# Designed miniproteins, single chains, continued (4), part 52

Each design is a single chain, and the fold is of that chain. pLDDT is the mean over its residues in the fold that is shown.

## One batch from the design tools (miniprotein)

Design m13787
Fold by ESMFold2-Fast:
Structure m13787 (fold): chain A 55 residues (1-55)
Amino acid sequence: MSLEEINEEAGKKLEEIRKKYNIPEGEPLPADAAKEAVEVIDEMDKKIEEARRKE
């Protein structure tokens, strides 16, 4: 999986979190949404690490 694909997937998940909690772009996330966003970022970091190990 390329870095571009990982970033695109993470971005889509973050957008879905904002839509789920009805939060407009540029507004801070409430605690529950922020926790979900942290999970998305953590998953992205793990995928990036795995992609780097293949090089």
Scores: mean pLDDT 75

Design m13788
Fold by ESMFold2-Fast:
Order: sequence, then structure tokens, then C-alpha cells
Structure m13788 (fold): chain A 70 residues (1-70)
Amino acid sequence: GVAEAAARAKAAANANPEKLAEAVSAATGLDVEWARVVSATGTTATVEAVVNGEKRTLTVPASVVGGGAA
């Protein structure tokens, strides 16, 4: 179902933090060193990111983390 797709997308994004950091960097314009998806919906995702050595919580479009309709 949609919830299973969401969980899978989140797990896949979190399996490769480097790739996720690149996607978040491209979407936000920030130099993101590391990122992890905390939660995702159909439209938005909440991401913990490390930017210039500082931990930040960012909200990005779900498409950035591959969640889409998740």
C-alpha cells in the first residue's frame, strides 16, 4: 500500500546518506555533508542534515527524498 511504499522510500533514502545529502543540497542550495530522513508525507519530508558541521532539521519536497506519494 501507500504506507508501505512510504516506509520503503524512507528506508532506501536512509540506506545511502551521501546520495540523500547531494539531493538535499541540490534542493536547498545548502552544502549538506550528511542527511537522514526523519519523516515523509506525500508532499513533504523532514530531514536531519549536517551543514558546515552543524546539525539542522530541514523540510524539503518529498520528491527530493524519493518519497513522492509517500
Scores: mean pLDDT 71

Design m13789
Fold by ESMFold2-Fast:
Structure m13789 (fold): chain A 91 residues (1-91)
Amino acid sequence: SDLEEAIRKYEAAAKLAAAKGAPLTAEAYELALEAARIALEAKEAGREELSPEELERLRELEERALELGRQILADPEQAALAAEVSASFAP
């Protein structure tokens, strides 16, 4: 499933980022992993709609991810590491 694939990729990306010494990138993938797990839990429970609490948590995760992305782009070293991690999962 798309969610299970996303979870595997985000987990691998977070581990790779940590191994490369890219803490901001690792944290960003950990947030993506949490978001994917929320979606998978709802799917496995047979729920077609996310609860208001789940939607609010996803919003918080997105806001944190945007903040981390801004911090990464402000740091050339972190931006380069983020690009290397991303390239490892590109076609």
Scores: mean pLDDT 84

Design m13790
Fold by ESMFold2-Fast:
Structure m13790 (fold): chain A 69 residues (1-69)
Amino acid sequence: SEIEKLKKELNEVRKEAADKVTELSQRYRDAVANGDEAAAQQARDELTKVMEEAKKKISELNKKIEDLK
C-alpha cells in the first residue's frame, strides 16, 4: 500500500539521520578533545542541520500518511 511505502521511507529517513548524528557526535567529541574549536563548531552546526532536515522530512511524510487515511 502507499501508506506502507511511506512508512518505509519514514524509517529510512530516521535511520539515516541517526547514523549521521552518531558520526557527527563522534566528530564533535574528537574536536573537543583536540581543542579544535572550529571543527567542534562545524560538527555542531552540521548536527543541527541534519536534525532540522530530518524533522522536516518526517513531518512531510507524516502529513502524506495522514492525508491517505
Scores: mean pLDDT 86

Design m13791
Fold by ESMFold2-Fast:
Structure m13791 (fold): chain A 99 residues (1-99)
Amino acid sequence: MVEALLEAMKQGNEAAVRKFAEEVGKRVGVELRTPEDVRAYWEAADEEERRRLLLAMAEVHREFVEALLKRAKEAGDEETVADLEARLAKLDALIEELR
């Protein structure tokens, strides 16, 4: 799970990747700037801290997917809209499981 969420984080440009790390860090109460910082936190974390990190990553990823979905709808890209809606459903299921 953490590997899949880290890979999703890396799909943005450098500014988007940094913003993702910073938003995750804000939610878990630490300063994170890079995917490597997120991995280091995961490796040092206990089970409850890992659960909170996964939840934070899923929530931030959901927000990024919602922004992409809005853009795809504005562009009339029906295939991308369907893919992003499927991603949101999977993220919602993961968030519910982690809470």
Scores: mean pLDDT 80

Design m13792
Fold by ESMFold2-Fast:
Parts: C-alpha cells; structure tokens; sequence
Structure m13792 (fold): chain A 68 residues (1-68)
C-alpha cells in the first residue's frame, strides 16, 4: 500500500501526463479521466477512503490552478 504522499505524487505525475497528451481537452474532461485513474489505482492498492478523498481533492485543485 503506497503512502498518502506517494499516492499524491503518482496522481500529480498522471495529471501532468494527461495534460501533455490531451492539451485541447477541457478541465472537466481532464478531471473526469484522472478521477477514473485514481479510483482504479485505489482499488488495486487498497487505499483507505479518507486518503482517496484527499488525493482526488489535491489533484482537482492542481488542475484548477493549471487552468488559471
């Protein structure tokens, strides 16, 4: 099971990768794609629900900042 810090780092790297691969995608589309990836990652790695919520919020905030 990855630590919360490791999971956040993974999610941030995935966010940057998705932005690079889909530069014309809307922020809503990027958040939707990334949330799906995070949910699959959480199931595979048995991430606690509290940590999952923190990871999703962290990444949603990051993508929102990139759009400003």
Amino acid sequence: MPSLEEAKKWALEKADELIKEHPDASQAELVRRLTKEILEYAEENNIPESDLSAIIQFVADYIAEQSR
Scores: mean pLDDT 78

Design m13793
Fold by ESMFold2-Fast:
Structure m13793 (fold): chain A 64 residues (1-64)
Amino acid sequence: SYFDKLVEEAKKAIDAAKSEEELRDVAMRYGLKILVLGIINNDLLTVQKYQEELLAYVEEKLAK
């Protein structure tokens, strides 16, 4: 799905981030893109699921 592609792109961008500031910017940007897509498609449950997945991914990277 488009959501799956967007999440994969987000994870790649998070992995490529060279600083904590860049990491937070990337996470915020993709989080917003997922939210907007969910609003347009009236699918906020899918948004919550993917936002939680991305949040966990960012938190794991920040902890290391």
Scores: mean pLDDT 78

Design m13794
Fold by ESMFold2-Fast:
Structure m13794 (fold): chain A 112 residues (1-112)
Amino acid sequence: MEQLVQELLREFEELVKKVKEGASDEELKDILRHMHALILGLLRQADVSPEERAKIEGLIDKAVEALKNNDLAGAVSYLGDAATLLLRALGLDEEAERVRKLSEEAVRLLEK
């Protein structure tokens, strides 16, 4: 699980970097698809309550819908919220706060 957490943090950092570099929507979507896969992988290994699981899954579903609609800012926001809640549920508060800040930065850059 620690490896997946570190990979997820690197993907959020890569997302911010690529948005700053003016990467294409297709490149950003590839990063978001990798983040989606990592969040699902973590959630499958995570011992979280049914209520927390349902909330995280709902955010993941919203992120997938945003991606289908080419709403990159929405997809980042929903995946960021899902990852933040999942990491907090795992007791990884510092990693959760880092993901939250990186997601907010990426959303701000995409909305400009």
Scores: mean pLDDT 87

Design m13795
Fold by ESMFold2-Fast:
Structure m13795 (fold): chain A 75 residues (1-75)
Amino acid sequence: SDGDKKIDDAEKHIKKAQSYLDQGKIDQAKSYATVAGGKIMDAMMSTDKFTDDQMKRMGQVIDDYNKLRKQIQQS
């Protein structure tokens, strides 16, 4: 579904941002984190209703995104 594709896109950007952060590439991590935030917003705004599985995945994505932002602020 379109919702699944948007969640997948958000997950990919978060994973890339985390990978750059783990490499000490802070500016690249910030850029990918910013895009990930936009992808999360797009998924939330364009999905009328999430399935239970999609809700669980979005919860994890939001949690991972918030942890990533905090790590970037501390770096």
Scores: mean pLDDT 84

Design m13796
Fold by ESMFold2-Fast:
Structure m13796 (fold): chain A 96 residues (1-96)
Amino acid sequence: DEEAEELLRRARELLRRAREETGDPLLERAAELAIKLAELALKEKDPERRRRLLEAARRVLELLEKALAEEDERKRVLLAIAAVVLGIGALIDYEL
């Protein structure tokens, strides 16, 4: 799945940026969650479950990209928390 592979590449790049540019553990965790969601989508055979995993990974990455571009540190933290909460919620939904 080209879409899942592209999201996985983006997630790995954002993890590198979070580590090198910020050192922020929340941004790193959000990127790791996006990686996990994209990896699950690559292995998922059910189209609807795969679509939900890809959608969740994309949303986590969008919040992460916004956080990395945010100049206000408080807003950046809130965006990072939102990305982590969304990612964890998607994993819980997938397992249940």
Scores: mean pLDDT 87

Design m13797
Fold by ESMFold2-Fast:
Structure m13797 (fold): chain A 106 residues (1-106)
Amino acid sequence: RPLTEEQRQDELEIKAVLYYLGALIAKREGNEEKAKDYQKKFDEYLAQLTPEQKERVEKIKELIEKTFENLDAKGLTPEERAQIVNEILKAIYEKDFEKLEELAKR
């Protein structure tokens, strides 16, 4: 069966958040070209979202940024950072906002 409009909009929201995360990671790795490409794609997907979805994406962005600030403050190893990034990715795909809030508190 074809996707419902709701399912298509949910996929756009997930893609927007994933491109934002990708841009943030690329920037932190010093890959400015990749960061700019992902930021452009984030802006393109964000423009297709409803006002309610845009508000959720802004909250998710804040949680991701806070998680990375906490990782920087703790001086975690690259392996520990990769584990947290994988947990963020899983939470985004599963739309588990409670898990994203939990990660931001660590």
Scores: mean pLDDT 81

Design m13798
Fold by ESMFold2-Fast:
Formats: structure tokens, sequence, C-alpha cells
Structure m13798 (fold): chain A 135 residues (1-135)
């Protein structure tokens, strides 16, 4: 399906952007001295990269499974980070992780629609996410 190819390409681009943002958040966490949060954010970045590869292949179920792994790591990263001493860099890292979790959940929903063959609905949601990401 032509629409399946469009969904696959856009999902992969969105997931690559989430991988980059997770990696950037890992660097912010490391600068704040939150080394465990940084590690979890870097691992989430790798999960988004793997999700991107599976999305590009049209394997939306495996792509979603890696997105869910990334979400779990980001939720743990957020929990660990919230217990750290307050700083401006910590607050920025919290906002970045919260935003990444929200976007990742929306991508997971779009991948579920794509796995069900609902390509028009998946594409609409992915376009809205891509616009928010500056893609």
Amino acid sequence: SEKKKEVSKLAAEVLRKLSQLARFTGYLAAMAGANETAKLAFEASQDFEKASIYAEKGDFKKARDYVEKAIQKLEEALKVLRDAPPSPIKEQAIENIEGLIELAREVSEALTLADQGKYDEALKRLKEIAERLGL
C-alpha cells in the first residue's frame, strides 16, 4: 500500500527525532550530575532508534514494542531525576523528559493504528506530531 509506505517513512522520521531529543536530554541530565537519569535517557534514545528501523520496514508492532520500552526507561529517568536537588538544568531536563513521554505515547497510539491497517488515521496523527517536532 502507498499509504503504508508514507506511514512507515513518517513514523521512522518522527522516531529518529525522538531518539535525538532523548540523547540531548541525556546530556542535560549528565550536566546536572544526574548520571542514572542520563544513562536511562541514552538507553531510551537507543530504543527509539530501533523503533525507527522497524517502523521503516513497516513492522509497526515491533516499532511500538521499542517505543514502550523507551517510555518505561523515561518514566524511571523522571522518577530518579525528581528526587535530585533542585537546579535550572534539572527543571529543563524534567520538562524535556515529560514532553518526550507525551510524544512517545502519541507515537505508540499511531503505531497501533498502523498495525491495525488504519493508515489514514495513523498518518494524520503522525503529521500532527511531526509538525510539533518541526518536521
Scores: mean pLDDT 92

Design m13799
Fold by ESMFold2-Fast:
Structure m13799 (fold): chain A 96 residues (1-96)
Amino acid sequence: SLERAIAGLRERARRHLERFEELARELAKKGDTENAKKAIEAAREAYRDPAKVAEYGREAFEYLDKASDKELAEKAKEEIGLLVLEVQAARMLEER
């Protein structure tokens, strides 16, 4: 059903948010505490506000770009990208 498809996309987005938060906490442990905190706040808003998911996703990317651990930041960006795609897909189905 359409409702099941939307729920599945939202659940996948939530899991990407959780994996992102774990990666961001590792960045915080390595000294990027403020940027990690701001990226987590932006990622949570991307999940909560589907209408502005692209704006909040870009904001999270900007904070991750300031992190010193570029490999860990890149992994975190991958999770944000997937979060954004899943939220956008769910929103598009809801607007059908």
Scores: mean pLDDT 88

Design m13800
Fold by ESMFold2-Fast:
Structure m13800 (fold): chain A 116 residues (1-116)
Amino acid sequence: SIEEILQQIQSLKDSLPTETDIDKAVSQLLSLIDQLKSLVKDDPLAVKILDEMADLAKSISSVEKVEELIGIALRGIGIEIDIELNKDQLDPLVAEALLTIAESLVLIALLKLKTL
């Protein structure tokens, strides 16, 4: 149910500021997004927003994907350079970004709970 997913999102959100296993946190967030998406399949806008949230979470969870994304952005402004990031430096920033995604997911779940 949306209520059960909402409780799980809130639990994940509360754990994110102290989470040391970022890959686990991303996997949990992606699972919750997929579960919520299954409950709102008939709402194209909600599905699109959830898909974009999932893509963002996947992109920020990988040092390699973040390096690729930064490289694409720099190349777009005429700078060609290879970026190497330290995972320990990236993990706190990823945790903060995941918290923002989780907060947005709570709002979507609450909206859908009211419109059942």
Scores: mean pLDDT 73

Design m13801
Fold by ESMFold2-Fast:
Structure m13801 (fold): chain A 55 residues (1-55)
Amino acid sequence: MKIYTTFAGDTLLSIASHHGVPLAELRKANPELAARYGPYDELPEGTKITIPEAK
């Protein structure tokens, strides 16, 4: 897994798309963020996101 730091305007959906991972897998890797934010909600900048690696 790798860590991504968000910029202003980033969403879970945009991060998942940019990294080529399914949104569901990104949400599973970041359960606290997934519980607080929807896929279209802007994330606070400077947030650390865990990017799961596809096998």
Scores: mean pLDDT 79

Design m13802
Fold by ESMFold2-Fast:
Structure m13802 (fold): chain A 65 residues (1-65)
Amino acid sequence: LDEKAKEAAEKLYKGGKELGSLLGADVGTQFSTLQAKEAGKELGLSEEEIEALANAGKKGADEGA
């Protein structure tokens, strides 16, 4: 992954974890998926990198819940 994708994944993981703790894993995962697509478009990431970002957010949401 590009350095940009790694940083975005870490931010999505942390954000997902916070949202999972506050709102539950499902809502945290949905928000993280939307953020992954938005960040990926802005950063010019590949589909595979965007998927990795979404997975990082989902992992955070699951662990935070």
Scores: mean pLDDT 75

Design m13803
Fold by ESMFold2-Fast:
Structure m13803 (fold): chain A 90 residues (1-90)
Amino acid sequence: SELEERARELVRAWRENGPADGPVLGPEEARELIEKMREAIEANEAGDKEKAKKLGEEIVAFLSKKGELSLEAARLLIEFAEEERERLAK
């Protein structure tokens, strides 16, 4: 499935460019993160700013449960979210 492919790509990017001594991002966790990112993008595009904000807060809360988020990991996630936005924009 497309979602599973994107989850594998996020896991690969995290492994190659993420924090060496940071928390391991598993395939199911990557899938949940991408689903939240996509929901937030779709809500934002639909003009539902409240829903988009809530989903953004859920993403932050999800990542916080994995421990401290490095600037490198944060940058990787932002870049991945931008790619998902472009993919959803046709």
Scores: mean pLDDT 73

Design m13804
Fold by ESMFold2-Fast:
Structure m13804 (fold): chain A 69 residues (1-69)
Amino acid sequence: MPETVVVVTPVKPGESDEEAIKRAVARAREEARKRGLTDLRVLHSTVLGAGTLPGQTVKVAVAVVGGVS
């Protein structure tokens, strides 16, 4: 059965949302591997919080799915 790992992380000053998403994806993949998940896929990556503008309190959320094979 597929399992989903979700990571939410704030966007750092001077970091793009794409950079924050890449960091969140790396974190989610490591967490999924620790759970024994294989065939990892990024399901969703999205920007959350007060807005998408630099300098605001912005977070990114990433969901990674893997099989429990």
Scores: mean pLDDT 72

Design m13805
Fold by ESMFold2-Fast:
Structure m13805 (fold): chain A 80 residues (1-80)
Amino acid sequence: SYKEEILKEIEEIINDAIKTLLSKNTPIYKEAAEKLKELFEKFKKEMNEAKTKEEIEKIKEKFNEEVDNIMEELEKKLNE
């Protein structure tokens, strides 16, 4: 289904991102990885409750924005 395809694609991307961040072995990267993991768990719950394609797209858009915010905050902290 469309919902299952989106979940699979995002899961692969997020798992790779988390693995990469954790490989750095620093508190800043670990914090970013934990935030991504929590965000993805929330995303899975919201996707499971979604009934329409419009709801799925809205959840996906919000998730992408929140991922971008986590990564931007990480970049800012690394440049301090």
Scores: mean pLDDT 85

Design m13806
Fold by ESMFold2-Fast:
Structure m13806 (fold): chain A 96 residues (1-96)
Amino acid sequence: EELVEEARRLAEEARGLAQKAKDMLNDPNASPEAKKYYQAAIDSFEAVAEHFEEAVENPEKAREHLNLGRGDLTDAQASLKKAEEIYEKNKAELEA
């Protein structure tokens, strides 16, 4: 019961983070390198959301799908962080 509610919340969060990364792909100031990592983050967060959505659709396997989604979430967050670091570094280099 609580696992399904947690999975629903995490799916919404992952979809939201994927949308933020998509917005950055349309930023003309984002370098091709930054966009590569934003695209990786989008793909990873969408996969994360699918695992959590499967936990909601199949409550009997909710724990299994939730655990898979949590692992993938770590990788998705790392990709987003890398994209943000590249974006900020490129802005700093343009100011120098």
Scores: mean pLDDT 81

Design m13807
Fold by ESMFold2-Fast:
Structure m13807 (fold): chain A 97 residues (1-97)
Amino acid sequence: MEEKIKKGKELVEEMEKLVDRLAAERPTPQQILDAIAEIGRRIEEMKKLGLVSDEDYKKIEELLGKASEAATRGDVDTALEYLRKAVEIAKKSLEKA
């Protein structure tokens, strides 16, 4: 496995674990916003490594924006759904790399 793909898998696993922990603990809106920032940083790192396409990156940015809007409304469940979708796109983009 190439070093970049291995790093991408680690980043995806970290993001999946973060979202799963948040879902289990009934997170506050602020905890969701913090998670959006953390996931955004990890996906940007994947983008810099060439593991996320420009098209998939734009879709992820849109989903993270929707997650942020849901979190600011206090709609934690909807915010978590958008976060899961963003991580899923990153994972699928990695599989194509």
Scores: mean pLDDT 85

Design m13808
Fold by ESMFold2-Fast:
Structure m13808 (fold): chain A 69 residues (1-69)
Amino acid sequence: SALEEFEKLVEELVKKGAISEEEAKEMIRAAKEKDGDRLDRLLTRAYLNKPTPEVREILERMGKAFKEL
């Protein structure tokens, strides 16, 4: 499902050090609540913390998965 894909991508951000475990919980909560504004702020913070091509690709995939929710 789109939610399962989203949760796997959140775990990859934690593994890459782009977000904390608490930020991961907030991202999943925002996705379940379909809170796009909160999710956008959290994704922006993740990229600013770890501005790598790998993190950017994960964030783009997360945005796509969120739109399918």
Scores: mean pLDDT 87

Design m13809
Fold by ESMFold2-Fast:
Structure m13809 (fold): chain A 75 residues (1-75)
Amino acid sequence: GMKTLLVALPPKKREALVELAKQFKAKVVEVMPGLYYVQTEHADDLAVALEKLGGTIVAETSALPSKGNVLVNNL
């Protein structure tokens, strides 16, 4: 089922995160520079890819925040 990851990632990797999210059909919401919510049905595979990109999975949840900059909206 759909899962939301809270991800810490260096701001310089923001564009790489956007491209990765498009590949996994994930939704991405930027909370602040370096902190992102990523919602996907492919959470385990995406988490591995995010770790390889230098990201850290800091939390898992079932919900997206109501506020933030939506970077990718295609699920």
Scores: mean pLDDT 80

Design m13810
Fold by ESMFold2-Fast:
Structure m13810 (fold): chain A 135 residues (1-135)
Amino acid sequence: MEKDIELLKKFFEDFLKNASPEARQALLKILNTTEEELLSDEFIRKLINDYAAYLAGITKSPRALLMAMLAAVLNKRFDEAKRIFEEFEKLYPDDYELLKNMALVLADVARLTGNQELADFFEKKAKEYEEKIKK
């Protein structure tokens, strides 16, 4: 658990440093947090618990689904990340801002982990939801 907290904290530090400003804001909105709170041990423990609750079938909250998709991308399970995103689209079909923000975060995660094809997939999804918001 302590090692998992440190690894996840380091991942978010790297993401906040290297991701686009739009993706950084999208992440903070999905998690309903600030950059300072996100890097706290207490908040990281909550995210790990959200992921555990998702694996146990207890929750399908945006935060839990984000953690599940992040875990899939970081473990190179790219088809699983896409499948979880399709489930997310079905659970939140009319929340275009949430869908756009999720896609923006995942596009930058994919890019920062070296998967350009997955990044392009999520960038296209973010653009599709952006166009729906403008209507």
Scores: mean pLDDT 85

Design m13811
Fold by ESMFold2-Fast:
Structure m13811 (fold): chain A 72 residues (1-72)
Amino acid sequence: GPDAPTAFTPEQIKELLRAGKVLQSADADGRIPEKAAQELARLTGRPPEEFLGRLYADVAREIAAELKAREA
């Protein structure tokens, strides 16, 4: 159909945020490690390089902003 599934769904983002909270707590620097970057890449359809080494809070905010923009 014309409505192809997006890389991110609201359900996947809820799971990401919950899982991300646990992973973020495990990270000493609060930065996205390679494993988490690969998980985010699979969920977003973007390369893990764009997430690796970034603060998890910043990435989560960006994802939340994109969802909010879709609602508007």
Scores: mean pLDDT 63

Design m13812
Fold by ESMFold2-Fast:
Structure m13812 (fold): chain A 80 residues (1-80)
Amino acid sequence: SAKEQAIKELEALIKKETNPAAKEKLKYGLELVKKSKNVLQMIGAILRLIGEILDETDPAAKEALEKALKFAVKALKGMP
């Protein structure tokens, strides 16, 4: 499924990430995607990620959140 693919790709990014702040934000995004069982919960996860991006001042952490957002959106598009 699109959600399973998004999870695998996020886990691969986390494994390759060397910046601790970015790694933490990728892990945060991964947990939001994993916990979202339906369309409404995934929309909630997307809105939360957008809020975190707007408040983030660390460029590496912000980029990590933006990557997590892209995967959450891909997961949403594949949901019934």
Scores: mean pLDDT 87

Design m13813
Fold by ESMFold2-Fast:
Structure m13813 (fold): chain A 79 residues (1-79)
Amino acid sequence: SLREQIEQLISEAEQKGDSVFKSAALTLQQLLDLIESGGDPFEVEVLQGILAISIGVLKLMGKNKEAEQLRQLQAQIEA
C-alpha cells in the first residue's frame, strides 16, 4: 500500500540519519492522512508546499533518487 511504502521510506531515512528525507517522508504521510480523511483543502496546499520545499532541498543536496521517490508517491496519493 502507499502507507506501507511511506513507512519504509521513513524507516530508511531514520537508518541513514537523513533528517531532510525523514521530514519529507513524514510530511508525505501527513498529506496521505489528510487526503484520506477529507481534510481542509488549504491544509492540503500547505503540506504540498512544505513537501515541495523538502524535495527541492534533497535535489540541491544531490539526492535525486530520494526526491523522485517522494515525488512519485505524492503523485499516487493525489491521483
Scores: mean pLDDT 87

Design m13814
Fold by ESMFold2-Fast:
Structure m13814 (fold): chain A 88 residues (1-88)
Amino acid sequence: SLSEAARRYYALAVELLRAILEGASEEELEALVDEMVAVAAAALGLDAAQTAELRERMRQVAAEARAQIAADPEAARRDVAEAEAALA
């Protein structure tokens, strides 16, 4: 269902933020972005062009998240831990 896909997408988003906090490689971060895009594309029935646009948008969101985490890593750790607890 769309709600199950949304939960999977949210879980991957939290995993991406944790990976950024822990200094994961660009390869690991790109793999998480690609999985998020695949989940969203399948759930929403996106075509190839829409999927490519979403992937680029998600890369931009990930870059913005890195900048925000770098600006306040302690606050980011608290927020990510809270989100992880909500998913457990």
Scores: mean pLDDT 87

Design m13815
Fold by ESMFold2-Fast:
Structure m13815 (fold): chain A 83 residues (1-83)
Amino acid sequence: MTFRVTVEVEPGGGEAVAEALRKAVAEAGGTVLSVEATDDSVVMTVEAPSLLQAQTAAAAGKQESEAAGVKVHSVTVEETAAP
């Protein structure tokens, strides 16, 4: 199944969050299809077996980003069509 993960962050945190999310998705057994990172936002399209696994990967990515000193304002996971 395909999901869109949208993360809103403090300015300057976008690249760090994108890398943390890539790692979390890979560790959860998902595949990253696309990444769009700006200064304060990351939108990632991922393949995962279920919404729960996509949400788990997003939560792990948020935790790792915050551990690296990046403040995360919001995380949204939505089922979407593949790109």
Scores: mean pLDDT 80

Design m13816
Fold by ESMFold2-Fast:
Structure m13816 (fold): chain A 91 residues (1-91)
Amino acid sequence: EEKEKLLEELANTEDYEKQLEIVARLAGVKPEEIKRDIEIIKDPNATPEQITAAKLRLIGIFLDAEMVARSLGYEEAIEKIRELLNKLLKE
């Protein structure tokens, strides 16, 4: 199954860009959506409202990916998804 292969790859990769791509695919979104929200969070001209909205979208995407990992019993993938989200929410 495609999702199982993605979860195995996520558990075994340390490539940050690849980890983001896999999380996006697990959540059913394009990697570009995650990258756009990261860009908003790092934009010095972004309003507090835009930053909050971008963070909430990232949280939703990562929670959707975590739910897929949990439903299929991939504990190592769950931990990596959580670590990635924590890194993205820190400046």
Scores: mean pLDDT 84

Design m13817
Fold by ESMFold2-Fast:
Structure m13817 (fold): chain A 62 residues (1-62)
Amino acid sequence: MKTKKKKIHLSRLDAAGNVVEEKVYEVEYPEVDDSLPAFEQATLESNYLVEQIKKKEEEEKK
């Protein structure tokens, strides 16, 4: 498969450390080229995940 799916758990804490919000997103991102060094693969994959999470957050703000 040329894409992967991952379930991401996000929580927000108040100043006292209490969980005030918890959200779960399923995000889909393209597979990175396995011929790249491991650190580069991890960087590209994390960048894709961050962009997908931001997109999901913006869609939910409506």
Scores: mean pLDDT 71

Design m13818
Fold by ESMFold2-Fast:
Structure m13818 (fold): chain A 97 residues (1-97)
Amino acid sequence: SAERQKAILTLVGIRLRVLGEAIDARLAGDKEKEAAAREALRLISELIEALENKAPEEEIEALIEQIKEALAKVLGEEEAEEFAEKLREAAEAIRKA
């Protein structure tokens, strides 16, 4: 469906954004920000796998909260909350498909 395709593109877009932040942090020598960005990338990969495996909603929400905490260290709390909302919307669209 178009909604599922949009959700997948949202996940890809977030991963690319976070990867860019990890690269920028590494080039700047900001080891704490690089570590947080890499942790967010790991958790996003776990979220994608959980969605493919049709994990319970509670597991999906727990992963999104962990991603939000990692992203807050990279992007700040406001942008991390915005990304968490986009991840919830994407997860719901994938589950409905």
Scores: mean pLDDT 87

Design m13819
Fold by ESMFold2-Fast:
Structure m13819 (fold): chain A 89 residues (1-89)
Amino acid sequence: MEEKRRQEARRLTDEKIDEVRRAGEEATARVVERGPGALDEAIRELNELARKKAKELLEFDPEFGHVYASAVYIEGVGGGVDAELAARR
């Protein structure tokens, strides 16, 4: 049912946000370990993951998935900024 589906979509959104957050932390660690030359690839991989997880939410809840997908995408952007800041250190 609609309400139960929205509650499940919210739970899945939180899980996918956590996955993208961890990937952002890994991207930052990679830049710290390999140096600034790793930044472009790390950001590309992070953006690809965020898009994939956002798409999964859109497929799960087509009516409200755009709201949940936006939150996952924003987390990916934040992780990219953190990686860029690490590259400048």
Scores: mean pLDDT 77

Design m13820
Fold by ESMFold2-Fast:
Structure m13820 (fold): chain A 70 residues (1-70)
Amino acid sequence: GAAAESARAAAEAARAGDATAAASGMWQIKLVSPTEAAAEAGARGAEAAKRGDAEAQYEHSLRAMELAEA
């Protein structure tokens, strides 16, 4: 679904070091996530991006992807 695809794109962007694309993907997950848990993971990833914490951002994007696909 759209949430899972957005989460996967955000995870790949974070891995590639593109913090801007990763942050955008995390906010998209929050908006389109079918579950509250996936939306919360997206929000946490966006907050990590605001702090410049690329590692936490990547971890939250992977979690959002797992929750969105479940």
Scores: mean pLDDT 66

